# Designed miniproteins, single chains, continued (4), part 41

Each design is a single chain, and the fold is of that chain. pLDDT is the mean over its residues in the fold that is shown.

## One batch from the design tools (miniprotein)

Design m13493
Fold by ESMFold2-Fast:
Structure m13493 (fold): chain A 85 residues (1-85)
Amino acid sequence: SQAEKERLATLPSYLQVAFYRIRQQDTNGNGTVTFAQIRAAINQINIPQSTKTAIFNRIQAQDTNGNGTVTFAEILTAIEAFSQR
């Protein structure tokens, strides 16, 4: 959406890439991704392993239901929080 693009535009390019790579893992269009899909997406980015781990941990913290999945809205919120640390 336009609102999503505007939020993404405030982020460093590597975090924008992270979000889009994670979004591409949702092949069935459910608007949710599993932790395994998130790890696979983040591992495709050329950034330090410590940064990958920090991003993943913030996204994992959004899974308050404990079901092993997160929505795109929760992922974007986690990535924004990471960028503002």
Scores: mean pLDDT 79

Design m13494
Fold by ESMFold2-Fast:
Structure m13494 (fold): chain A 65 residues (1-65)
Amino acid sequence: SAEEFLKKGREYLEKGDYMTAASYYAKAIELDPKNAEAYRGLAEALEKMGFTKGAEWARQKADEL
C-alpha cells in the first residue's frame, strides 16, 4: 500500500539512505498520485541529495494537492 511505502521512505530517510527513501516515496506516489505526504517526503530526500530543482518541483506538487 501507499502507506507502507511512506513508512519505508521515512525509515530510509532516517538512516540517511536518501536514494532508497526517494524510491519508496516515488512508489507511494505511483499508488496514490494525490498523496501530498509522499511528495513532501520525496522533496526532503531530493534536497538531502542536492537535487534542489527536483525538491522544489516535489514541494510545489504537494502544495497543489
Scores: mean pLDDT 87

Design m13495
Fold by ESMFold2-Fast:
Structure m13495 (fold): chain A 91 residues (1-91)
Amino acid sequence: SKEIEELGERATELARKAAELYIKSLESKDKKESEELLKKAEELGEEAMKLLEEVIRKAKEAGDYELLERELKRIEEALREYKAKLEAAEA
């Protein structure tokens, strides 16, 4: 459904934004800026996780396993991108 797809897109967007803010927190030369970026990353990450749980629940309730598979693959891609950026920032 359009609603489930929109929730999945938003969850993925928030997860990617959280990852970007986390990397910026590691790169920041200012401790206060680093702490604020980390806090924002955590808040967006938590919101993304809640939306992901809703996507999974709604897709299962609808019996739309093709949509569920597509959304899980989208999330997996976002997590791979996050891991790659995290490893690069820590190197």
Scores: mean pLDDT 79

Design m13496
Fold by ESMFold2-Fast:
Structure m13496 (fold): chain A 74 residues (1-74)
Amino acid sequence: SDLEKFKELYDKFKKELAQAKTPEEVRKVMFRFAIEAQDIYDATTDPEVRKEIIDGMRKALQEAMAKIKALEAA
């Protein structure tokens, strides 16, 4: 399902974000996630799946931005 695809994508994002060591690496991880998440969002017809994707994308952006800020402050 589109929801399972998004969950797998988000798990991949979390693993890659944890391994990122520079702001540039975090940006690349976030950019790849955003493109792939948008593709799932555009393909789905289920409003509940769209809501989960929006909520997950917002959360992912916040986590990525927080990590970039921490790395830039070091």
Scores: mean pLDDT 86

Design m13497
Fold by ESMFold2-Fast:
Structure m13497 (fold): chain A 115 residues (1-115)
Amino acid sequence: PLEVDPATDPRMPPRLRAHVLRLQAQGLEVRVFEAKGRSIEELSRAIKRYIEENRDKFGDKIVIEIFDEEGNLLGSRVLSLPVSVEEIKKAISDILNRNNLSIDDVGFIVVRTGL
């Protein structure tokens, strides 16, 4: 599965696990997606499904954070809700292009409540 349990999944690098568990301890809604072997299309559709299934837990914004396989932050973006699959795809692509990266450089994507 592309969704990752931050507490128990051995795929989680320690730095990313610490980040996600801290956010959850503060009461934020957080989901982690493994990007390895996945397309931007697959990831964007999974993120959209997660947002819709948990719409009551989100306000007017979400934050998308992109990490490498070691748990280093590559970039982030705040998106206003409601959001389409196409807008999520554009957000991911914009983060990657801004940093001269491709999807193959991505280990994980974190989606969480905005501030």
Scores: mean pLDDT 85

Design m13498
Fold by ESMFold2-Fast:
Structure m13498 (fold): chain A 97 residues (1-97)
Amino acid sequence: SKRALELDIRLGVLQVELAVLKVVARKLLEKTEDEEIKKRLEELLERLDKEVEPLLARAEAAIKAGDVKAAEEALREAERKLREVKEEFEKIEEEFK
């Protein structure tokens, strides 16, 4: 029960982080006129939708099924992908005028 709670909290934190990154990306897209920056932001949004969201959905399904190992693997991969996307956002923010 304690491990299931820990996994559920971890999933919730990652879902919030995903939502925040999407809001940041959309706000940056509204403010930039640079076509290269727009393309990079659109690519990061696509990575969040196609790589991160399916991993979080898989983690949620695994938690509900009681599959601790599958949940941990999905959460670990989601954390890795979110970190990579966040690092690319930080690079874009440094290029903002």
Scores: mean pLDDT 87

Design m13499
Fold by ESMFold2-Fast:
Structure m13499 (fold): chain A 84 residues (1-84)
Amino acid sequence: SELVEEAERLAREAEELAEKGIEAIKNGDYLTGIGYLLRLIGLEIDAERLLEEARKRGDKEAEEAAERALRAAREAIERVKKAM
């Protein structure tokens, strides 16, 4: 479903942004690192909206995918924060 595809995209994007944010922080570029952290917070909000939409539709497959995306975004945020 389109919701599953969107959730999988959000989860992949969260991992990529976390890696870029951590790399920026390791290089002393804290401003760029904060920029990636803000983008990850945006992905968390998007994943929460996707989860709510999946629940409203009764789409269990999309609900599970959105829950995984939300978890990925939250874990990514914590990884970037831990690198600071």
Scores: mean pLDDT 90

Design m13500
Fold by ESMFold2-Fast:
Structure m13500 (fold): chain A 80 residues (1-80)
Amino acid sequence: MVEEIKKLIEEMFEAKKAKDYDKLRELFEKLAEKILEATNGDKLKAKEIMEIIEEAIDLYETDPEKAKELVEEALKKIEE
């Protein structure tokens, strides 16, 4: 599960680089479903994780190091 989520996030970064906002939206929707599954239906926890990932995607072009840190934080929240 976490590996699938990580792959989706990586694909979102590539879509952001390509400025393919339609693909980015589709990937975001898929990611939201996977995160909700990974949090066992905890909508509040899923929302917090998604907000961290959205921030990471937004920062990716300006601060890729900070974006990577946010992804690691989000992945930790999924597991615990």
Scores: mean pLDDT 81

Design m13501
Fold by ESMFold2-Fast:
Structure m13501 (fold): chain A 81 residues (1-81)
Amino acid sequence: SLEEILKKLYPHMDEETVKRFVERIERDLASDDPVARRIGAAELIRLFKEAGYSDEEIRKWLLERGVDEEIYEQALKDLEK
């Protein structure tokens, strides 16, 4: 789960803080608003890259969560700004 991944990335974070971050990201990724999904995807890509995940692993994870390729590409462009 995303919670387990975040606990591995940030073992110093308390359980409530991890849960809040997970809830925000999952909410944004599940949103009907493509802008919210794009923001959530960009934040997740940034965090997972910081933790050493490959671009392919991140892309696959997001696609499995219903984030399409267009939103993924837009999120990557946002990270270049």
Scores: mean pLDDT 77

Design m13502
Fold by ESMFold2-Fast:
Structure m13502 (fold): chain A 56 residues (1-56)
Amino acid sequence: GSGGTFAGSMAVTTAEGSGSKEARDDAAKAVSDGLKSGSSNQAAQAAFEAANRAGK
């Protein structure tokens, strides 16, 4: 489905906006893993969680 690409792009953009190197790396890996599992929603969720952790 086409919705997968949108969710993946949003996850990467969010991680970049956080200004955290580790969050960005974690988000990129989460997007890749999410696409392999067939669920980009999981990739987006993982990216947000990584960004929140890096902010601590």
Scores: mean pLDDT 61

Design m13503
Fold by ESMFold2-Fast:
Structure m13503 (fold): chain A 67 residues (1-67)
Amino acid sequence: KEELEKKIREAIEGLKKAIETSDSRAVLLAALKEAEELLKQAEENNLSKETIDEIREVIKRAKEKLA
């Protein structure tokens, strides 16, 4: 559980950087898809509320850039 949470948090940081540094629709769509998959995994594994909220923030940021 802790190991999975660490791995997911690491992926979240990578996605945040990709979203911040790119305005490419293809990159943003890929990041959004990956973030949604991470959210599903975090929810299924009952990870901390903090981790789930961070994933939701990444999804929101990607959607805002795509709008």
Scores: mean pLDDT 80

Design m13504
Fold by ESMFold2-Fast:
Structure m13504 (fold): chain A 62 residues (1-62)
Amino acid sequence: GHMEKEAIEKAKKFVEEAAEKLLKAYPEGTAKIEQLKDGNIKLTVTTPEGEFVLEVKHEYFL
């Protein structure tokens, strides 16, 4: 519904801002943002030091 779509967009913005901050700390890293089938947003940041994974539930933004 409308609220679910807005929650997903808010979750995407949150993850995009988190990715920007992480890439500032790890400039040799790469970021991948995925929207999952349940509407949750997954961020994967790969750096020479390792991999960071964050999954954000869209329902937290309802």
Scores: mean pLDDT 80

Design m13505
Fold by ESMFold2-Fast:
Structure m13505 (fold): chain A 58 residues (1-58)
Amino acid sequence: GELYRAVMPVPATSPDELELREGDLVEVLEEVDENWWLVRNLATGREGLVPKSALERV
C-alpha cells in the first residue's frame, strides 16, 4: 500500500481507531471513506482507522 506519516498525534477514542504518535509511518490498507482510512502502523504492526487529515504521503 501507499506509505504515509502522521503529522500530529492521533488519539484512539474507540476500539476501531488507531493511536498514532507524530512521525509514525503507516501503510494505507483501505480508504474507508472521504475522511477515514484503515492503516497499519509499520513499527507496531497494529491496524485501525485514522483521519486522513493527520497523514502526509512519504
Scores: mean pLDDT 86

Design m13506
Fold by ESMFold2-Fast:
Structure m13506 (fold): chain A 62 residues (1-62)
Amino acid sequence: PKVLARVKEDQVAKTPDELTLKKGDLVEILEILDGEKALAKNLKTGEEGIVDLSKLELIEVL
């Protein structure tokens, strides 16, 4: 199933493997890495990287 989430707070990448995200961006969650981090794809830019789960609001599971 495809999991979609909305960014609820801006995130600035601190490492090359992290995503830079803006509030309101839509992401697809690809893999949960631990209780605080996921691998996600920014649907606006097509970029993939690590995101802080506390910055996301889950929208739907398809």
Scores: mean pLDDT 80

Design m13507
Fold by ESMFold2-Fast:
Order: structure tokens, then C-alpha cells, then sequence
Structure m13507 (fold): chain A 60 residues (1-60)
């Protein structure tokens, strides 16, 4: 993995933890949606840049 790939994966992991925390806290749906949207965006970028490695299908 390149340093850029690792950085993107770490950001996705951070956002995933943030999503879990927001859901547990009963945060506003709009805030939860924004985090999910950001995760989906990063996953799409990762898949577009590295199709041979990250053919991740996100079914939300």
C-alpha cells in the first residue's frame, strides 16, 4: 500500500468510529448522513484510483 492509500484507509477507519459514536449517542440523522456520505466518497475515490485492489461494493 502507498502512503496515500494508507492515509485514506485511516481516514475511513476514523470516520467509521465517528459514525459508531454518533449512532450510540443518538445524534441528529443529518450529522450521521454526512459521516456516511464522507465514508462512501473516500471508498469510491480509493476504488477509482486502485481498481485492482479496492473493488469495494458499498451497499447502503
Amino acid sequence: LSPEEVATLREIERLGREYDALVRQGADPSRIEEVLRRIAELLRELNERHPDRFQIEVDF
Scores: mean pLDDT 74

Design m13508
Fold by ESMFold2-Fast:
Structure m13508 (fold): chain A 65 residues (1-65)
Amino acid sequence: STKEVAFDVQVVGIAFEKGLSVKIEHEDGKTRIYIEGTPKDIEEAGKKAKEVAKELGLGEVEVYP
């Protein structure tokens, strides 16, 4: 969907700016993000990703190491 593409582009941009590796999955209206990094990086990037999802009207975002 257009919202998922917009989310992916923004989250990949956040990861690139922070030098982090990220994998994004969308399934059945749920979004999962896998972030390779320190606990602090995961928390900060995950928080930003959740804010992007809220702004786009996307559903819940689950963040994993």
Scores: mean pLDDT 83

Design m13510
Fold by ESMFold2-Fast:
Structure m13510 (fold): chain A 119 residues (1-119)
Amino acid sequence: TPVGTVTASGSSAAGATVTVNFTLSGGNVETGGVGWVAVYPDGTSTSQIVGGSNIGPGGTSAFSGSVSGNTATLTINNHDPATIAAVAQGVSTPAGTASGAVNLDGTPIPASGPGAAPP
């Protein structure tokens, strides 16, 4: 099974820029073979976004995707704190499909999903 690592960098403060990288182990990401989904605190998400769209309540965040070699990158401009996580869905590789997720503050996503960190 293809394995990827997801990281977030930058500030998760309102209006800041957050950069999310999905890095695939053992191969390149295929062109057009990644969709990004933003996740809200209630566990709902956007529809799959492949680049160049607004996300978050009121459509204030701007969002762009790119692929280079073994890395897919999502850049979120004018970050909305109601967007808590990003998910790389169905990353296409020659060896099959990979996925990965990260909280936008850079913490790992718990096995039970975003916002399920232990008390």
Scores: mean pLDDT 64

Design m13511
Fold by ESMFold2-Fast:
Structure m13511 (fold): chain A 67 residues (1-67)
Amino acid sequence: GENEGLRAFLEGGRAAAEGRYEEAIALLQKAIELDPGFARRAREEIAAIRRAQELGVRLTDLPAVVL
């Protein structure tokens, strides 16, 4: 069968790249629930998205932020 956690993780990354941050966070949280192996990487991505939203910048514009 296909790995549903991997699919959710990849869809979350795509949503983040498209600026759909709330959808990206939801998909990354779903990836953690489906596959705990993604927990560290998904949490790092969620933290980066939330920081970008808090600072009002794009993810690519966080050169001095430690994830």
Scores: mean pLDDT 75

Design m13512
Fold by ESMFold2-Fast:
Structure m13512 (fold): chain A 76 residues (1-76)
Amino acid sequence: MAEAEKLLEQGKEALERGDYEKAVELYQKAIELAPDSVLTPSMLANLARAYEKLGDFETAKKYLEEARQLAEKLAA
């Protein structure tokens, strides 16, 4: 839906500006609105990056692995 796409764009902007807490919130909302979207692997990867910047490496690794697995399945 267009709403999830807007949240993804806003999340990417927040991530680039260094507002990692805002990026986490925006990506989590986007994933909630479109959990099975083709955009979900990108959302999870960016969510992982935001957690890495916040120092939560364990959560970041979890989301990065989920993003990689989904991307591989969608590329098949």
Scores: mean pLDDT 79

Design m13513
Fold by ESMFold2-Fast:
Structure m13513 (fold): chain A 62 residues (1-62)
Amino acid sequence: GSAEEAARAAERGAAKAVIEHGPASYEKALEQARKQLEAAGIPLDEVAERAAEESARGASGG
């Protein structure tokens, strides 16, 4: 997928971790971001991994 598609999938995963568990730890947000990327059929390339990491930082740090 595109970088934008990867970012959206990762953000959905990180947001899901926050909704289900309250303020998520970085590791839980990152896990859910990666799960959403996999569910969307997006390969975990450099772009997808960066999207997952950025979404997890946002969910855990603010």
Scores: mean pLDDT 76

Design m13514
Fold by ESMFold2-Fast:
Structure m13514 (fold): chain A 107 residues (1-107)
Amino acid sequence: GAQARETARRLGDAMAETARTESPEDVKRVAKIFVRVARELASPETAERIQRLADEAVKHAEAGNRDEAAKLMREIGDLMAQALAGVSPDELTRALEKAQRELDAEE
């Protein structure tokens, strides 16, 4: 609902700030979390679009193009806010925790 959408928007803002202030490795981790959440909770078409934006954002972050990375991360946040409008806070929390566990297992 509205709370899940607001949470996704705040995460998008945090992702944009991460792209401006944090390492490319942290940008990549945050982008991967959003991609996994989108695959769990959004339509396949929206998840694929978020994956493409995430790949471009990571590429720009690794190249030192922080402003372009931040712009792309903000776009991911906006798409997540729209896609997750009907998702409960509990479902969003479970998807975020699952994404974090899967990424930790890859390290």
Scores: mean pLDDT 79

Design m13515
Fold by ESMFold2-Fast:
Structure m13515 (fold): chain A 88 residues (1-88)
Amino acid sequence: SLLEKLKEASEKKDYFTELRLINEGIKKGIPLEELRKVTSPEVQKILDDVKEALRLIVDAIAKLSLTVAGEDPETVEKEKERILKSIE
């Protein structure tokens, strides 16, 4: 249902409706990869760019946790993996 509505918005180039449905899908636990497949090419490109930016942010925060906060390396690695899997 949500994916069907997202595909319709994609076909109509209704970018704000695509954004609202993507947000709703994420909150419902639909994987970003599944949402990406039914979005418009323009929105898909933005999602790819955001996903890459999120990876860089995760790496930066992990480095701060290790070097500034003195967090345990195993804890940092597990948290990093958990977050990265959630954006796949």
Scores: mean pLDDT 80

Design m13516
Fold by ESMFold2-Fast:
Structure m13516 (fold): chain A 59 residues (1-59)
Amino acid sequence: DTEEIVKAARDFILSSPDVELAMTIVEDAVEEISKVDPEAAARVREAAEKAVAEKKAAE
């Protein structure tokens, strides 16, 4: 389920102490997902980027 993967990526970024490393891991996962479902990969990337922005805004 794409929505579950999107939620997992968002939660992973928000819970990670190192946002840059966490985003690198998500980018690797997005590359693998894009081989089978490029639309799902784009959604995961967008959710991760929004989570990074949200976490930075909470500083």
Scores: mean pLDDT 79

Design m13517
Fold by ESMFold2-Fast:
Structure m13517 (fold): chain A 73 residues (1-73)
Amino acid sequence: SLLEELREVLERLLEVAAEHLRRTHSPEEAERLTRRARELAEGLLEKLAANPEALPEALERAREALREAEALL
């Protein structure tokens, strides 16, 4: 399903973001930002589960964000 694909992309994005934050921020700030990003991702998944017509656009945006984030490592 598109929701499962989005979950996988967001999980990969969180992994890449956490690695970048660990390299570029203090440990405390990296932990705070990683926690906030995870909260936002979970909230997005809940909203899209209730409103699945928005899934294709959200998935495209998440994939683009992942490509950009990977380029920063």
Scores: mean pLDDT 84

Design m13518
Fold by ESMFold2-Fast:
Structure m13518 (fold): chain A 61 residues (1-61)
Amino acid sequence: ADARRAHFLANLRRDPSADAALAMLLQEFPDDPAVRAAAEAVRGKSREEAAAEIRRFLATQ
């Protein structure tokens, strides 16, 4: 990932709102396959499970 993507992800890791983090990632990087995969991974999950999945995604990027 480039410096802009890395900086954006670092800022999202400091934000407690996992729901907002995914929406912001989809808006800023709509064609990113990792972001799209994260969106698919949370589909159909509970709010708590979705938040945990988004936090794991942010930690691995």
Scores: mean pLDDT 73

Design m13519
Fold by ESMFold2-Fast:
Structure m13519 (fold): chain A 75 residues (1-75)
Amino acid sequence: MLSREQVEELLLAYAERIAAAVHAGRYAEALALVDEALATLREIRKQSTGELKELLDKVIESLERLRAALRALLA
């Protein structure tokens, strides 16, 4: 079971990787990273309760919006 600290570190790592890809203009790579993050975070969410679940719900929603924006850029 992942601790809150491990989840927060994972979120930061994904945010940095996604931001780097976007800043490099690698939108297809950024989209793949968002899809990977969404799959991973949805699994963690299934095992999460309380404040951690609320945090993950907000992050997942933000990533889904970013995914839609990246898909629009690539269309």
Scores: mean pLDDT 85

Design m13520
Fold by ESMFold2-Fast:
Structure m13520 (fold): chain A 66 residues (1-66)
Amino acid sequence: MEARRRALERAIENVAEYDTGGPLLLEAAEAKKNGDEERYRKLFEEVFETVERMAAAGREAAREIA
């Protein structure tokens, strides 16, 4: 789990550097740049939770579809 969180942190930093990604990722990157740790933390948790759920659903779907 922690490795996934670290990967998301790196992805957000990459979005900040390349200015690419969805609105939520850009907002999280801006919060981090501005030192708004509370907002960054909330956005990070929301994005991380959504990505983890989507990844889990994708794996289950792949198993069923084969």
Scores: mean pLDDT 66

Design m13521
Fold by ESMFold2-Fast:
Structure m13521 (fold): chain A 66 residues (1-66)
Amino acid sequence: AKYLVTFKGDIQKQIALVLSLMGEPFVTVTPVGDDKYLVTFKGTPEQQAAMVAQLKSLSFVSVTEV
């Protein structure tokens, strides 16, 4: 599935999370703006659901399915 991830606030938190996501196997991160990234998951549905839930738990991130 594909998700639009929008960052709010500290650039340091943004950089740390982007680097973490880029290090994950089966995850593709594509910048689409200064604070916006398109995240594509190529793992199992269970792995995708777990990672999306983790992202949605972060107060400095907005996650929208596209």
Scores: mean pLDDT 78

Design m13522
Fold by ESMFold2-Fast:
Structure m13522 (fold): chain A 60 residues (1-60)
Amino acid sequence: SEREKLLEQAKADYETASKRFVEASNEEKKNPKDREAIFESAQAALDYMNAYLKLKEAEK
């Protein structure tokens, strides 16, 4: 169904965003003065939060 496809996509997007967030956070910790690493970590955190909220909405 369309609902099942949306939920599957939301789960996939959440997994991708979660992995990116962990990788970006670790990279920032290794390079705490690298502007690109700081920016990527912030962007990855925002994308992770958005993916989490979309997943929770799709589960309702």
Scores: mean pLDDT 86

Design m13523
Fold by ESMFold2-Fast:
Structure m13523 (fold): chain A 74 residues (1-74)
Amino acid sequence: MSPTTRRIIDAAIELFDERGWDATSLEDIARAAGVSRATLYRHFPSKEALRRAVEEEVAREVARKLREIGDELD
C-alpha cells in the first residue's frame, strides 16, 4: 500500500467515525487526506471502491489489535 493510499484510508476512517459513511463524500475525504480529488479518483474510482479498501484495512487493524490484546490476557 502506498503512503498516499494509507493517508486516504486513514482520513476515510476518521470521517466515517465522525459523520457516518453516508454523510461522508469523496471530496471530504480528499480534503482531510490533503490530496486533490483527481488524486483520490486515481486511487479509488468510486466511493464503493474506497469503502471496500477501508473495510479491508479496518478488518486487518482490528485483527492485529485483537491479537495484541489476546497476548496481554492470561
Scores: mean pLDDT 76

Design m13524
Fold by ESMFold2-Fast:
Structure m13524 (fold): chain A 86 residues (1-86)
Amino acid sequence: MASLDTLLAAVDGALVSAGVPEADREALLAALRAFAAGELSPEQVADLAARLGFPPRYVERLRAAPSVEEAAAAIIEALGERVRLA
């Protein structure tokens, strides 16, 4: 299984490739770390993603995420879709 650091590095790489501003990247990475630590709910991660303009289908997937791995996968998939549309 990937370590949390490896997972967050993959998310950061996807955010950079999609042209997400540094402040928004730091906010999302901090939210994922807090979710992994049990300090933040998946609903709070989803609310942040919605504020950052993520599509509703990925926001709903984040609300239902049982783990940080599933949340990271949803974010990476959403960002990959954004890159394909750019």
Scores: mean pLDDT 81

Design m13525
Fold by ESMFold2-Fast:
Structure m13525 (fold): chain A 90 residues (1-90)
Amino acid sequence: SEAEKEALEALEKALEALRAGDLETAREHLEKAEEHLKKAPDNKILKNALRQLRLALEAVEAGDLLTAEIHEGLALISLGVAKMLLEKEE
């Protein structure tokens, strides 16, 4: 769906911002992803990616960089799976 594709793009941009150390931009994209996911509530994979990226952001803000890296890695796996599933839809 359009909402799932928009959520995926927002989550990918949030991950890029987190890796760049741009926490403000990361937060903005996470908020956009949450709004899109309200229209696609059954997509558990994208909801998990959102959860993992939020935990990564909280960890960075707390200075826990190892925990942040773990959650970013888990988000990357979820985003990769979601992207493959969405790309198989014509």
Scores: mean pLDDT 86

Design m13526
Fold by ESMFold2-Fast:
Structure m13526 (fold): chain A 60 residues (1-60)
Amino acid sequence: SAAAERLVALAREAGPSADLTPEQVVELAEEAGASEEAIEAARAGKSGLEAGNRVLAALG
């Protein structure tokens, strides 16, 4: 989806060498225009990686 593509681009710009927090993933998902369900899925993540995986799964 277009939102997933934007999320990946924003995450790459945010710093691939730093551990992203779930809060940072939520912010990136909101900037990418992700759905409310996808943003809620990110908030359930215990790490940035888990939050990112949950958002991408929710976006399809």
Scores: mean pLDDT 72

Design m13527
Fold by ESMFold2-Fast:
Structure m13527 (fold): chain A 95 residues (1-95)
Amino acid sequence: KVKEAEELLTEGEQAFSKKDYDTAIKKYEEAIKLAEEAKDNGLLAQAYLNLGKAYYEKGDTEKALEAYKKAIELAEKAKDTALLAEAKENLEKVK
């Protein structure tokens, strides 16, 4: 499940780089489900951060804010200081 979630994150990032934000969002949502099953807070935080970035690029600032807030919560639980800092920085951009 963890490896499958990581693969979905990579596929989402590839779609994001091509500006295919709808495909990126779908891949990140799938990665979130698998990371939840795995109880991996670090993977969940990364997936929500990436989801927020994709929504922000689509102009959906409300969904981007929700995703970034979730990424912050999960990064705190994971004790991932780099992810936490990145999520907070991205949250401030959409306020």
Scores: mean pLDDT 87

Design m13528
Fold by ESMFold2-Fast:
Structure m13528 (fold): chain A 51 residues (1-51)
Amino acid sequence: SLEEELKKKYEEQLKKVRDKALSMAGRPALRFSKDPEIREELLKYLEELEK
């Protein structure tokens, strides 16, 4: 279904953005995604790393 294809693309994009965020070490990585859902997930991930 279209929904399954979108979810798969979302997961692939999220992985790429997380990998980029990890290499950049911090919130500056948020600029690598304009998708608000990916940005929220990335922000949560970065906040856990900052603890």
Scores: mean pLDDT 65

Design m13529
Fold by ESMFold2-Fast:
Structure m13529 (fold): chain A 76 residues (1-76)
Amino acid sequence: MTPKEIAEMVRDALRLLQAQHPLTPEAVEALEKAIEAFEKGDFDKAIEYLQEASRLASGEARRQIQGLLDTIKALT
């Protein structure tokens, strides 16, 4: 999977999460920074931002972000 495809996956997940579950501005910012890092090919930094987003989220949103993080770690 290319960095662009991973960035698009995270962007789609962010869009769905915002539609289904409220996210804090801080969690949204962390996810957007993760997308930018993936587009730049900086996977280590992107994973750190996804971990931060998971920490800032709660309930089902946190579980969905954690699942996305686990998937991306398996791909990178």
Scores: mean pLDDT 78

